# Designs tried in a protein design run: designed miniproteins, single chains. Part 60

Each design is a single chain, and the fold is of that chain. pLDDT is the mean over its residues in the fold that is shown.

## One batch from the design tools (miniprotein)

Design m2076
Fold by ESMFold2-Fast:
Structure m2076 (fold): chain A 99 residues (1-99)
Amino acid sequence: SIKKKIEEELKKFEEFVEEQLRQAAAELRAQPDPAAQEVARQIEERLKNRDLQGALRLLVDYALATDPSATEAERAAARAYAENVFEEFKKRLEEKAKK
């Protein structure tokens, strides 16, 4: 079933994103910055609750807060990406399955 293949590929992608978020949290925890360490703790808490979307939002918000060169348009685009990355991946899988 095409639907089952899409669900299996989405699950693999979610597992890959979870691993990347765990690595990002470990890097933030290793920083001597208490703010980075607190964000790492919150990301790990979201991951324990299976909230990949929330964990990704925390990482993006922290990255944007620490980047003074980012424009409002770039900030909005990054946040939109964090909110839609799983939906966009699913749409790409569905389009690929449609020929």
Scores: mean pLDDT 79

Design m2077
Fold by ESMFold2-Fast:
Structure m2077 (fold): chain A 60 residues (1-60)
Amino acid sequence: SDRLEEVIEQARRFTKQAIEQGLKKEDILSLVATWAREKGLSEEQIEKVLKTVEEIIAEA
């Protein structure tokens, strides 16, 4: 869905900035999860967003 794609793109940008600022993986994941819930994403959609975030952190 367009909303899921938009949230994933924003999460990618946020995660890269958060890594540069020295945020811990757990804090990044917590912030993204809270924000995605506020956007009205389902738990399945939130899991997809968080997996994408974890992949970016692993590649950093």
Scores: mean pLDDT 84

Design m2078
Fold by ESMFold2-Fast:
Structure m2078 (fold): chain A 96 residues (1-96)
Amino acid sequence: GKEYAEKGREAAERGDAFEAAEYAEEAAKKGGGESAKGGGIAAASAGSASKTAEEGLRANRAGTLAAKSATSGSGAASGAGGAISGTGAAFENGAE
């Protein structure tokens, strides 16, 4: 899982939030079944960040943060989880 998360960060750093999201999802899938759900949410967040870039938010940074969350297999996405009311508890349960 870790190598795919690293590739996701590289994609986010070059401004490709969609490819970063795909690598984040792959990282979660390699981490196991339940981890795949958290990684998928992190990947979706990276895609959403790309759209928000048009309104002044940096998709680069948002995509990189989502890819970093996927490196922990969904455990460290406390901030992203908080933004997603239905899954906030799931992300926070592994973050700290």
Scores: mean pLDDT 48

Design m2079
Fold by ESMFold2-Fast:
Structure m2079 (fold): chain A 102 residues (1-102)
Amino acid sequence: DMEEKRKLAIGLLQQAVRTEESIIERLEKGEVSTEVARGQVLTMLDSLRRSFESLNSPEGKKLVELEDRFRKRVAEARDGKQLLEVLRDQIREYKERIKELQ
């Protein structure tokens, strides 16, 4: 069952990376406002946090702490450029976590 929890965490992180890459592209093209992009990211982070918490595992707890840190950074980003920086840092961290879990 630990392997199933690991695979679920990897799948959730991979989907989050794809979602954030899409948000970055739309924000860079001016197709969404900073506030719309922020709202979409915060909704995703809240969902991910609940999913990772439900894993009831040490790695799930670390992923919850990661989501809490990025949630604060996303909420506090003052403009679109700062939000883009946070999202790029988050994608990098998610890709690193995926490698650690594989």
Scores: mean pLDDT 89

Design m2080
Fold by ESMFold2-Fast:
Structure m2080 (fold): chain A 71 residues (1-71)
Amino acid sequence: LDDDESIQHARMGSSLAKQGRFDQASTANNIGAQSSSNPESQQYLNLGSQYAKQGNGDLASQYSQLGVQSL
């Protein structure tokens, strides 16, 4: 587990979701979740990934940010 890697990928996921790059945002949030040592952060990043796949960039970005804040 690497929280620095998790933070980097979560921030990428937030940025990509805001750009409408939903597949890339979902992938970045999934990698962030897998790298996180914090279960709450993992849950938020997984939700960000799911919202990105649904094309909801605002919620995807918000949950990616919550994932970073939980680390």
Scores: mean pLDDT 85

Design m2081
Fold by ESMFold2-Fast:
Structure m2081 (fold): chain A 85 residues (1-85)
Amino acid sequence: MKVTVEATNLSPEQLAKLKEFLESLGFEVTEEGDTKLTATGEVTAEQIEELAKFLQSLGFLITTLGTDRLVAKHLDGGEVTIEAE
C-alpha cells in the first residue's frame, strides 16, 4: 500500500538511521533541516511490522499500530507517523 512517513524532532543519529532504512525499502525521502523528515513509498504488512521493530530499536514507543497507520514516540520528544493514502 502507498504510505506517507512524517518524522519530527528526531536527533541527527535517529534521522540518519531512519533515512537509510526508508531508502532501503524504496522510499523517496525528503529531509527538512536536521530534525525533520518526510517520505513516501509502498509497503507490505510485513514491512510495516519491520518499521515498527526498527523504530523500537531506536527507543521509540509504538503508541498506535493499525493496518493503515503507525505512530511512534520517543522519550526525547521525537515522533514518527506512518499513514496509508
Scores: mean pLDDT 80

Design m2082
Fold by ESMFold2-Fast:
Structure m2082 (fold): chain A 75 residues (1-75)
Amino acid sequence: MLEELRELARRYGELMAKVFAGDESVREETLRVGRELGELLTQLLEEGMPMEDLEEAEELARRTFEEKMAEIEAA
């Protein structure tokens, strides 16, 4: 998986957790990162990225979201 895709997936997961927990200060950044991630995924899939890399990126974002939510709940 491309490092850029990995970085965007992690960042998006963290930001989504913060928004879901009520931190509106990161909402605009979350929307921007979500668009960047969506555009990159579309481009990579059109260029023949394996479906396994897409699944790996989705799983990374989900795990990062869950981990960040747990941290926020513990604070």
Scores: mean pLDDT 82

Design m2083
Fold by ESMFold2-Fast:
Structure m2083 (fold): chain A 95 residues (1-95)
Amino acid sequence: PLSPEEAKETVISWLEENGIEVSEELRNVDLSTKEGRLKAARLILEAFTKSLQVPKPEDEEDLIEALADALENSPSKEFLRDLLDKLIKYLESLK
């Protein structure tokens, strides 16, 4: 799987490439811990919903857990980027 540093860099790069604002809190989160990964997942989902101007999804907690798992267990940068692409498309569909 990706290191915590590689996962964090991948997420931040993807967000910046897609014109999504990256908070200082997300830049400073520790992905080496389960608590840090869950916090990062919440911040990423919040950034997506704010950028898309969509309401908080009913399955927010399930999405947070899935994203936190991906931050720990993604086999490649491409896998993590593809998951972020799918997540933003899913959230756009709720608009």
Scores: mean pLDDT 84

Design m2084
Fold by ESMFold2-Fast:
Structure m2084 (fold): chain A 89 residues (1-89)
Amino acid sequence: GQIFYDIYLYFNNIYGSGKSVQISLAYVRGQQSGLPQDRIDSILTRIQNGSLSPNVTSALRLVGDRIINNPNMSVDDAGNFIFDIMSRQ
């Protein structure tokens, strides 16, 4: 619920609402993969505060750009990519 909305707002500010929906759906799939909630919360806190490391910020932008440039990318693939970034922090 709340986490999905925070991720949506983050990407909406960068890519606009249509693309943010695709990214948000990918995030929901990532949650279904069983990532520990503490890792999710940590990344979202850093997103909200604007305190993401340059590496994480760059990785999130690469994921967003990849989704935008590959409209045929599956929700599962995009979700796994977002999940992988969040799990490495």
Scores: mean pLDDT 58

Design m2085
Fold by ESMFold2-Fast:
Parts: C-alpha cells; sequence; structure tokens
Structure m2085 (fold): chain A 81 residues (1-81)
C-alpha cells in the first residue's frame, strides 16, 4: 500500500530528524507530509492527517511509546481500508 509505505517513511523521518535535533528538517517533513496526505482519497487522507497531528505531538513530547503505538494503530486502520 502506497499509504502504508508513506506512513512508515514519514514515521522514520520524523523520529530521526527529532533525534538529531534537526527541527528545520522536522518542520519541512511535516509540511511535505500534509501536502502528500491531501493527494490520497478522503478516508485515507483523513486518517493520515490525524496521524500526522498526533505523531508530531508525541515526537515533540519525547513520547516514544506513544509514537510507536500511534504508528501501529494507523497502519492497522489503513490495512482495513
Amino acid sequence: SEAIEFLEDLSVGLYTAARENNWELFEALVEQARRRAETFPEEVRRLLLEFIDRAVAAVRAKDLAGFVELTREAIRRLEEL
């Protein structure tokens, strides 16, 4: 699934940028991800945008466990679509 691959790549990118304290890259990835999410069908787009908002909050809070849980839940929900 293109949406699952996108979500997995985004998750790795956001976590890596934050871990390296590269917040300029982090913000660029978030902006690019929001634009890319808009190109998916409505149900997938809604799920991806919800994931992006929640994942960004978790990464900024340094909540790794929450970030991993959000990623797994989003992948499971995308597999059901």
Scores: mean pLDDT 86

Design m2086
Fold by ESMFold2-Fast:
Structure m2086 (fold): chain A 89 residues (1-89)
Amino acid sequence: NEVIKKIDELEEKAIEAIDKGDEEKALACIDEIFELAKKNIETDPEALEKAIEKLRKVAEEAKKKGREKVALECEEKIGLLEIEKAIEK
């Protein structure tokens, strides 16, 4: 699944950006993961689950590195995706 592969690649890029202190890059990767999940909610439930999983990992790394703004953005996106998951179930 190319969507799941793209989400995995974006998680790796977000974590690298967090480590480097590149907040703009980290936020861009988080936004892209979120948008990919939203576009594929009805057609690929695995992409939704994967996006939530990867955003949680990014949030944990952001908290560990003291990147509070990045962590908050991840938590907000996770919350929105979990609401979508509950509605579709």
Scores: mean pLDDT 81

Design m2087
Fold by ESMFold2-Fast:
Structure m2087 (fold): chain A 81 residues (1-81)
Amino acid sequence: MKLSPEEREFLDLVSKEMSNEEFREILNLLVIEKDLEGAKRKVEEIVRKVGKKHNIPEEVVERVIEYLHQSLEELAALMAE
C-alpha cells in the first residue's frame, strides 16, 4: 500500500513519538503471545493518541492504521512459517 505525503508525514510522526516500551509491547504481543488482534489494537491506540494530540484528520489516521495493521498481518504470516 502506497501512502500519500500527508499519511507518510503522520507515520513518521507516530514513529518519533512511539516509546521503546510501546514498541516492545507490540512485539511481545505479536511474537511471544501470538496475539495478532492484541498487537493491532495496541497499534491503533498509539496511532489514534498521536493523531488526536496533533489534530490529524480522521481519514489520515484511519489510512495509517490500515497500513500498519496490514504490516502486522504480513509479519505474523511470515512468523507462522
Scores: mean pLDDT 83

Design m2088
Fold by ESMFold2-Fast:
Structure m2088 (fold): chain A 95 residues (1-95)
Amino acid sequence: NSEEIYKLVEELNKKLIEAYEKIEAGDEKGAIKLLNEAKELTEQLAELVPENKENILKGSAEAFRKVAEFAKEKGMEKAAEKARELAEEFEKKAK
């Protein structure tokens, strides 16, 4: 279902953008919530398109590592740790 795939990709990208916005605004709890929501969307997308599961999970791992770097730069240790933890989980599941 290409329409459902498109919607999940849009929602995932929106949650990641919102996570960056929360980090920039100093809302660490809001950022962590959005990262957990983005994780759920990544897992749904990987389940919906199992032939692309490895690429989806690796792509999300890379995106979450970039969020972790940004959060660390802004002094948000807990958000950086959560983003890194989720990236490592995606990398493990992509094997």
Scores: mean pLDDT 88

Design m2089
Fold by ESMFold2-Fast:
Structure m2089 (fold): chain A 92 residues (1-92)
Amino acid sequence: MMTGPQAARRIAQELLRRDTVSHDDVLGIVRRFLRQAGFSDDEISRILDSIRRVLSTLPPFLSGRDAVRAVARGFRRAGFTHMARAMEQTLG
């Protein structure tokens, strides 16, 4: 089974493959990998709400790198600090 940090790295890799992503694209990618990692619907909802709060302060379309930073911040705010760190490590 995929670990949380492994899911975070896969989310970062998927976002970095894209030149431009919408907020809905970001949320969809995060939901997909968290479900594959076995997160509960309640945990996914809480994490996505945290990410939406970060995204609400940003432009409607983001670069892959800006999307990774936004998701990492969302994970940190939701208390998933190891996942945030794993995503930040993919930025170099």
Scores: mean pLDDT 87

Design m2090
Fold by ESMFold2-Fast:
Structure m2090 (fold): chain A 68 residues (1-68)
Amino acid sequence: HMEKLRQALREELEKEVGKENADRAIEAMDSLGPDAPGEKQLDAMAEALGVSRERAREIVQRAYEKAL
């Protein structure tokens, strides 16, 4: 379920950067649309959070594991 994955991602982001920054990161990814390549989504998240693409990937992986 897409909503579960989004919720898990938000929770992991909140742990790393806090609620307000997590909301901004999710909004940046959403602005690209659902068909955007994963690399562009990671870049948008990394830029919004001020972290590397690799760190953004780690956050997404943790969220995915929790949503499974």
Scores: mean pLDDT 73

Design m2091
Fold by ESMFold2-Fast:
Structure m2091 (fold): chain A 64 residues (1-64)
Amino acid sequence: MTQNELLKLLASKKTHAEIAKELGVPVEKVEEASKEFDAQLKAGVPIDEALEKVAEILGLELID
């Protein structure tokens, strides 16, 4: 999955349950990743670094 694809998915109006189904991960991991993403952005972390943290929580590898 690319960083752009992950960003679009997180920015979508889909519920955490819908995102969890699409990614094949537990909904609790999507909720955790979403909270961390918001926290990282509010702390001034760049979007690409915040997405890397989200991918780590979800067990995903980001490709260019």
Scores: mean pLDDT 79

Design m2092
Fold by ESMFold2-Fast:
Structure m2092 (fold): chain A 96 residues (1-96)
Amino acid sequence: DFAKHILDYLKSRNIKLTPEQLLRLLVAVVAELANKPGKEAFAPYILKDFIPEKIDEKSLTELINAIERVMKVNLKEVYSKEKLDEILDRLLPDFV
């Protein structure tokens, strides 16, 4: 659901990110959803080996699971479609 939401959001707005840009965006989004500032600074460095060659729902789900483990966040407890859309609308200009 989370992975599909991100993919649908990007597709609907015709936004094309590199896998590295997507990783950094996802880490920033997860940090805000979980209210864990500072984790976004080092999590992309730890997760560099998890950057997928292809961005599809499966690879994105695997990446999100890795982000959850590194940042020690349970997305199911903090996920809200409305909050995710607000965070994406606010953060995305910094990635484009």
Scores: mean pLDDT 74

Design m2093
Fold by ESMFold2-Fast:
Parts: sequence; C-alpha cells; structure tokens
Structure m2093 (fold): chain A 77 residues (1-77)
Amino acid sequence: SPEAAVEEALKRLRELIAQMRAAVAAGDRAAFLRVAAEMDALLREIADRHGDVLSPEQQQRLRELVAEAQAIMQEAA
C-alpha cells in the first residue's frame, strides 16, 4: 500500500541517520559520504513518488528526520 511504502521509507531514513552517526563517531569519511548519498537518493524518491500522498503527520516526521540529518552533516563539516 502507499502508506506502507511511506512507512518503510521513513524507517530506512532513520536507519541511514543511525549509520551516519556511527560513521561520524568512527571518523569514517568514506562511510559518511556513502550514507549521505544514499539519504539524498531516498529523500528524492520520497519527494518524487510520495510527496503528494504524505499525511500531515508523515510530513512532520519527515521534516524532523531531515532536520536531524542536516544537524549531523553540519557538525561533521
């Protein structure tokens, strides 16, 4: 279902954020860049395939996850 696809995408985004934190903690720049690229691709997929069908709650959760990822990227720079 479209709802299940969105929930799986949000779950994957949380997993990528956890991997990004681990890469930063390990000082693994190559892993950090790979995870950042995977997150960017996933965010584009969410926008392209699900943007028009996200509930307000899902939109808020997505905004919170994006803000968390951006904070990690800024601290890693």
Scores: mean pLDDT 85

Design m2094
Fold by ESMFold2-Fast:
Structure m2094 (fold): chain A 85 residues (1-85)
Amino acid sequence: MLEEAVRLAREAYQAAKNGDFEKAISLLEEAIKLARDAGHEKVARVLENGLGGVRFAIERGDKEKAVNYAEQALADVERIVEELK
């Protein structure tokens, strides 16, 4: 289940890099749901922070910052998942 959340966060980052921010947001929302349903509240919380950052940057027209927030969310999730192994 955590590997699936990492996969969705990675796909969200790729979507953001391609300018598909609606897809990136949707994928992050799916990752949050999977992490929360699995009982991994810390993973869900860092993904929520990443989603908030992407939304905030898009509202300001800052596409580069939106990509950076998606990248940071992926990095944070991967770090937490490694700590759980």
Scores: mean pLDDT 85

Design m2095
Fold by ESMFold2-Fast:
Structure m2095 (fold): chain A 67 residues (1-67)
Amino acid sequence: MSKEEIEKLAQEIADAFGLAGAEVKVEGDKATITLLGKSGQVIAVATVDLKASKKEVREAIGEALGL
């Protein structure tokens, strides 16, 4: 997935959970997704491969949120 695709997916998940948003940082072949609460605090961090499917990205974010 591209950085933009991961960012959009992470933002959709953040919105569904009532969070403020998500930040995505790409380093090499990996993307680090940081989920932010309403006060800008870090709620969860997930790391995914850029070649991961949308299902794998959703799973990683869900696991980082405790499910």
Scores: mean pLDDT 81

Design m2096
Fold by ESMFold2-Fast:
Structure m2096 (fold): chain A 87 residues (1-87)
Amino acid sequence: SPRERLLAALGELERILIRAGETRRLSEEELARLRELLATINALLPEAVAPEEQAALREAIVGALRQLAELVPEARAALEELIASLA
């Protein structure tokens, strides 16, 4: 279902963000995977959750990406690009 696919994508996103925050680095492979996951999440949101839940999830993801940009400043430009893709 769209909701199951969304939860799977969110879970993978969370794992990458936690690992990148812990290691203070974001690899090119992880960045590429974040781009894929965010595109998938953005496509699934209108099919899987109500509009108010969509807004809350986007805000939470943006917050997590902003926090990661502070922990991994060398990836800031790429992470800001990803944040813009959710707007």
Scores: mean pLDDT 87

Design m2097
Fold by ESMFold2-Fast:
Structure m2097 (fold): chain A 99 residues (1-99)
Amino acid sequence: GEELAREAKEEARRARERAEKAKNGEEAREAGLEATRAGNKASLAAERGALEEAGEAAKEAVEAGLAAAKSAKDGKSASSAAAGAMSGVGASFQAGSKL
């Protein structure tokens, strides 16, 4: 669980950097997809008991998804970015609910 959470957090940070540097809707969409994948990994880490580390990774995935949404210029890119943000939110909620 912990290694998966660390991987998710690293991927989320990279996705956020890519989103902030995105120059077009396609780059924003790719960043949103990476944020979604990071959020999914954070969720899996939470299921394996790494709740605190998964919560941190989920927060980073949400931030990456929101950055991608802000950089999106078309509906398809915005939808992908929103999916990334929602995936991260789900993992954060699951991690927090143990406390």
Scores: mean pLDDT 71

Design m2098
Fold by ESMFold2-Fast:
Structure m2098 (fold): chain A 65 residues (1-65)
Amino acid sequence: MEAVLKEAQRLGQEAADRFFALNRPKEAAEAVAALSQGIAEARSPEELEERVRKWRADVEARLAA
């Protein structure tokens, strides 16, 4: 669990940095908030990994647009 949590937090910071670099601070805040909610709601490492996967797909879609 701890390793998955650290990885999720690192990915959240990376996504925020990418949105900030594009001058999109509102979307950076939204992405971090969505990830934090997913982490709080996950009941297992597997569920957390699945939530992070879906979150990453949404972030990449927004960054590609």
Scores: mean pLDDT 80

Design m2099
Fold by ESMFold2-Fast:
Structure m2099 (fold): chain A 72 residues (1-72)
Amino acid sequence: EEVERKVEEILALIRAGDYEGAERLLLDLVETYPLSEEELREIMTKILTVLAEKYAESNPELAELARATLEK
């Protein structure tokens, strides 16, 4: 769906290090679509997953903490 496409764009910006761009798209997404708390959690989970993968290269402990959080 449209929301999923925008989420993928946000994730791509995070991977590129453009956190301001990612934040702007996230705010636009939330304002454009009436997202539930569950949908917001899912989006945040995907963001945390991408950040955890990036940190796993230099700090595996942070990656494991993020993984444990996603499990619960």
Scores: mean pLDDT 72

Design m2100
Fold by ESMFold2-Fast:
Structure m2100 (fold): chain A 67 residues (1-67)
Amino acid sequence: DEFRKIFEEELRELLARAKRENPELAADLAAVEAVFDAGAGELTDKQAAIFDRLAEEARERAEEKLR
């Protein structure tokens, strides 16, 4: 699925950028990345909120690229 491929690429780029720009969130971002890569796992409320925000932005970017 082309959408899923672009979405995952955008999400990984957003995670990498967030790690560079927010060193104080490095542990939370690493946990989010690990759960995303594994497709399973438990996140804290804070980590889940970070994931949801980044996933929303990645989805919007993927939709834009497929227009």
Scores: mean pLDDT 81

Design m2101
Fold by ESMFold2-Fast:
Structure m2101 (fold): chain A 97 residues (1-97)
Amino acid sequence: MLEERIAALRAAAEALLAALPDSEAVRRSIDARVAADEAELRELHRLFEELWAANNGDREKVQEAFLERVRAELRRQGLSEEEIAERVERVRALLEA
C-alpha cells in the first residue's frame, strides 16, 4: 500500500526533475528550508502526489499548487508575508530555470 504511493510519488518527482534544468538545486533548497521539520516535509510529499493526481498530471497546475502549499507551510512556521513571498519566488525561479 505505502510502497505503491511512494512509487507514484517517485515517478511524478522524477518526471518533474527530468523536465527542469535546475531541479537538483530546487530539491536541495526546499529540503534545506524544511529540514527542521521532517513530518512537514513528508506531508508536502504526500500532498504533491495528491495534487499530481488531482490535476491529471498538469505540471503547471501541480507546480502552482505546490508553491501555494509551500507558502502555507512557511506561514505556519511564523515567517512574515514579505519573507514568504521572497522564498516562494526563489523556488519558482529555480523550477522555471
Scores: mean pLDDT 65

Design m2102
Fold by ESMFold2-Fast:
Order: sequence, then C-alpha cells, then structure tokens
Structure m2102 (fold): chain A 76 residues (1-76)
Amino acid sequence: SAKEEADRLADELLEAVDAGDLERARALIPPLEEALKRYPQSVKALSALSEAYEALGDEEKAKEYAERARKALEAQ
C-alpha cells in the first residue's frame, strides 16, 4: 500500500540519518517525497523528511516538513 511504502522509506531514511550516512539520506529523499504524494498525511514520512533536511543543513525545508507533520498529527 502507499502507507507501507512511505513507512518503509521513512524508516530507511531515519536509519541513514542516525548512522550519519548523509549520501544515503540524500538518495532516499526523492523516492520518499514521491511516496508522500500518494500518502500526504504520513506523520512518519513528514517527520523523517524534516530530520533528514535538518541533518543536510536545509533548515527551511526541515521546518516546512516539521509543520506539515504537526498538522497531520493534529488531524488524526
């Protein structure tokens, strides 16, 4: 399902960020952003993208995804 794909990619992205593997994190962002188009309310995917962009130094995108995650969580 779209949820399962987004959740799997989010888990892989968070693992890459936790490991400090920024090249892997960078590679996982585009497919997770595509999965998020099919399941836009994924708190897990939105949070993972926020953490990844923060680790990559993109503070603006990190804040954008964090705010989207907060709103998605409030909607549930």
Scores: mean pLDDT 87

Design m2103
Fold by ESMFold2-Fast:
Structure m2103 (fold): chain A 80 residues (1-80)
Amino acid sequence: SEEEIRKEAIKKLKEILSNLDNLSKEELRKRLQELIDELKSQGASDFILSSLQWLIENLDNLSKEELREKLEDLINILES
């Protein structure tokens, strides 16, 4: 269900967020790509997939603080 897909995305994003300071940008890219692939196979909405894809595409241009803010914003949207 869409609710189950959203809950999985929230859980995985919170795990990434909690480990953000310990992850290299390469490790973060890998985790985000794995999440996209899993959610896409489950039929996740284009909004979720495009939001995660945007993070990957902009990963090298964002500070760790900006990445934290973007991840927190996405989690808050998904929890709404």
Scores: mean pLDDT 85

Design m2104
Fold by ESMFold2-Fast:
Structure m2104 (fold): chain A 65 residues (1-65)
Amino acid sequence: SKKVEELKKKIAEINKKLQEMRDRYTEEFKTATPEEKQRLYDEFKAELQKANDEVLKLRKEIESL
């Protein structure tokens, strides 16, 4: 159905943003100080959790259709 396709597209967009974020943090880690690495890790972990929660909500919506 069109609704399932739209929800899957939203999940794909979130996953693409997560991959772009992982790539950015990986690159920043290469030149980061120990203090910067801790900050970057905490920020990345928070963003990852937020994105995972959103994907779970969208997956649940698909399952209910």
Scores: mean pLDDT 85

Design m2105
Fold by ESMFold2-Fast:
Structure m2105 (fold): chain A 104 residues (1-104)
Amino acid sequence: GPKVVTAPVGSTVTLTCSLSHSSPLNWYLQLPGQNPRLVVKGGEAVGSYKGRFSASGTSSTGTLTITNLTPEDEGDYRCAADAKDPVTGKLVLQFGEATRLVVV
């Protein structure tokens, strides 16, 4: 998918990631100077992101759809898959490529 996506306020945008996964994807929003914010956990939008954020995907591609865009939705989005480390057996996050969303 595109590394930078530009969309107008009030529109709908779909962001994609290429990440092999066997569990529902998590999505994070990184704002400048802030810790990453979890916006989707296990395929479901969390907190104030409910209603506008939704996630779907295949075994190799994830999608995040944001409706009724606000300026506060601008930032870097990354998908993450829960994976089991084959050496330690511990759950780890595997991150997809970041997509920058620009709201105009």
Scores: mean pLDDT 80

Design m2106
Fold by ESMFold2-Fast:
Structure m2106 (fold): chain A 71 residues (1-71)
Amino acid sequence: GSEDAARAGEAAARAGDEGARRTAELAGKLSNMPIKARGATSGAAATASLAAYGGDEAAREVQEFAERLAE
């Protein structure tokens, strides 16, 4: 029913928000880390803030950015 669609949308938004939150916390910890991680961390924090805005679409971008960060 419509409830299921609404719940799925909200769950996706929540998943994106949690992903952004975890990325932001990881970025905060990495902010005290050396040199190469610092530049990537700044970008990750910005992306995490944006993900909190956009929901599931933003969550996808956060994941993609996290993969780039891992490189």
Scores: mean pLDDT 58

Design m2107
Fold by ESMFold2-Fast:
Structure m2107 (fold): chain A 65 residues (1-65)
Amino acid sequence: SAKELEKKRKEAERVKAILEQIVAAERALADAPYDDRRAAMVALIQQMIKEYPTQSLQIMLKAYS
């Protein structure tokens, strides 16, 4: 239905925005010590999971932990 397609479109836009934020954060933290960068990325991904829980974000979190 049109409502289901709209939900999927908004979901895809949110995932794209989340990925863009993660890439930007990694770039901003490129010169930081590895442990500090890892901790910051874990905190960011955990916050994103609270706002939009997805399996992709949970897998990404495990990669950093």
Scores: mean pLDDT 75

Design m2108
Fold by ESMFold2-Fast:
Formats: C-alpha cells, sequence, structure tokens
Structure m2108 (fold): chain A 95 residues (1-95)
C-alpha cells in the first residue's frame, strides 16, 4: 500500500540519523500518519480534513529538514518525500 511504502522509506532513513533526531523523525512520522487518518476519515468535517492536510504538509517539510541536517542519502530522502507527497496528493484528490 502507499502507507507501507512511506513507512518502509522512513525506516530506511531512521537508521541514518543521530539517536536524538531518530526520536524527532518518529514523532513527525506519527503526526503525519495521524493527520492522514483524519484526512481520509468519512466522519471528519471538511474543515478537519483541510487542517489535517496542512498538518501532513508541515510534518513532511520538517522530516525533509531533519533528513538534510543528518546528510541522509539522496535516494532515501527522495523515496520518503515522494511517498509522502503521493499520500498528500491522494488526500487532495478526495477533498
Amino acid sequence: SMLDKFEEAVDKVISQLSPEDQKKLEELRKRFLSAYETAVDPKASDAQKQQALGEMETALTKMLQLMLDNNVDESAVEATVTAGLQLIQYVRNRL
């Protein structure tokens, strides 16, 4: 699934970070996935879904910054960002 690809990409990135930044990346991953769950929830309001989409974008941007700060391999950065953007696009297309 798209979620599995995103999680797999993040797992490969985590191993390249300092222990301190690993915890930060895991927190951002959880925020991204929680926001995704809200964004695709049929019971969530349009306002909640729009806010969740914004939270996904913010979390992914912060994840990118952590990866760059830790000199993560370009291929791993690109895989993570691509998977995250695909999930964001999936949400946008359903709003």
Scores: mean pLDDT 89

Design m2109
Fold by ESMFold2-Fast:
Order: sequence, then structure tokens, then C-alpha cells
Structure m2109 (fold): chain A 64 residues (1-64)
Amino acid sequence: AEKKSASSVEEAVALAKEIGYPVKIEAAKATPKKEAIASNEQQVKEIAEHLIKEHGGAVYVEKA
């Protein structure tokens, strides 16, 4: 599956819905790599919000 970038929580949710759960969400600018698996829309919102807020960049969304 191809990684797609989201620069907001709303974009991450839209991409996750298109790809289908579960999805892997990765912070684009975190080293070491920061990623988590989301099984539903609420988890996508929580993970994407946290990663964007902490790491100040986009997140990548792909199928887990």
C-alpha cells in the first residue's frame, strides 16, 4: 500500500476511511520513527492530533 500524507487531523481521517481500517499512522518528521496502528476513526483522530502537535509536521497514513 502507498503512504499518503495528511497535514491535518481531518485529512488523516479522510485518508483512513478511503484506505480502510486498520491503518498505520506515522509522523513524517519524527526520528526515531513514531508510528501507531488505528482500528477506528476515534483512534485516527487521537493519534494524528498527538503526532501533529508533538512533531509539528504531517503524518503518513497507509494500510496496516
Scores: mean pLDDT 78

Design m2110
Fold by ESMFold2-Fast:
Structure m2110 (fold): chain A 110 residues (1-110)
Amino acid sequence: SEIEELLEKIEELVDKINKLILETAKDPNSPLSERQKTLLLMLSMAVSGGVLVAKRSKNPEVRIKELEAVVDTLDDLMDFLEKYDPELAKKIKPLVEEIKELIEKVKELL
């Protein structure tokens, strides 16, 4: 279905963000402290969890709630990165914008 194809594209973009975050968490030259790296990983896990629940649920209300929570977490992630790692923020921003556009398309089809 079109919704399943859109959710798959969202998951692929989230996976790209998570790879960038994981590489940053492993990088000893990162401007982020160990505590900030842990918070970043927790935010990335929250995004992945929300997308997974949305993909597995056939309930449109649950899907909408989880995808809206994903958007809120991505906004928090971007606010954090723009303050503490603006170079990583620039790399992630176009992926976040594409995810938000895809989420709006999913909501229009529900």
Scores: mean pLDDT 90

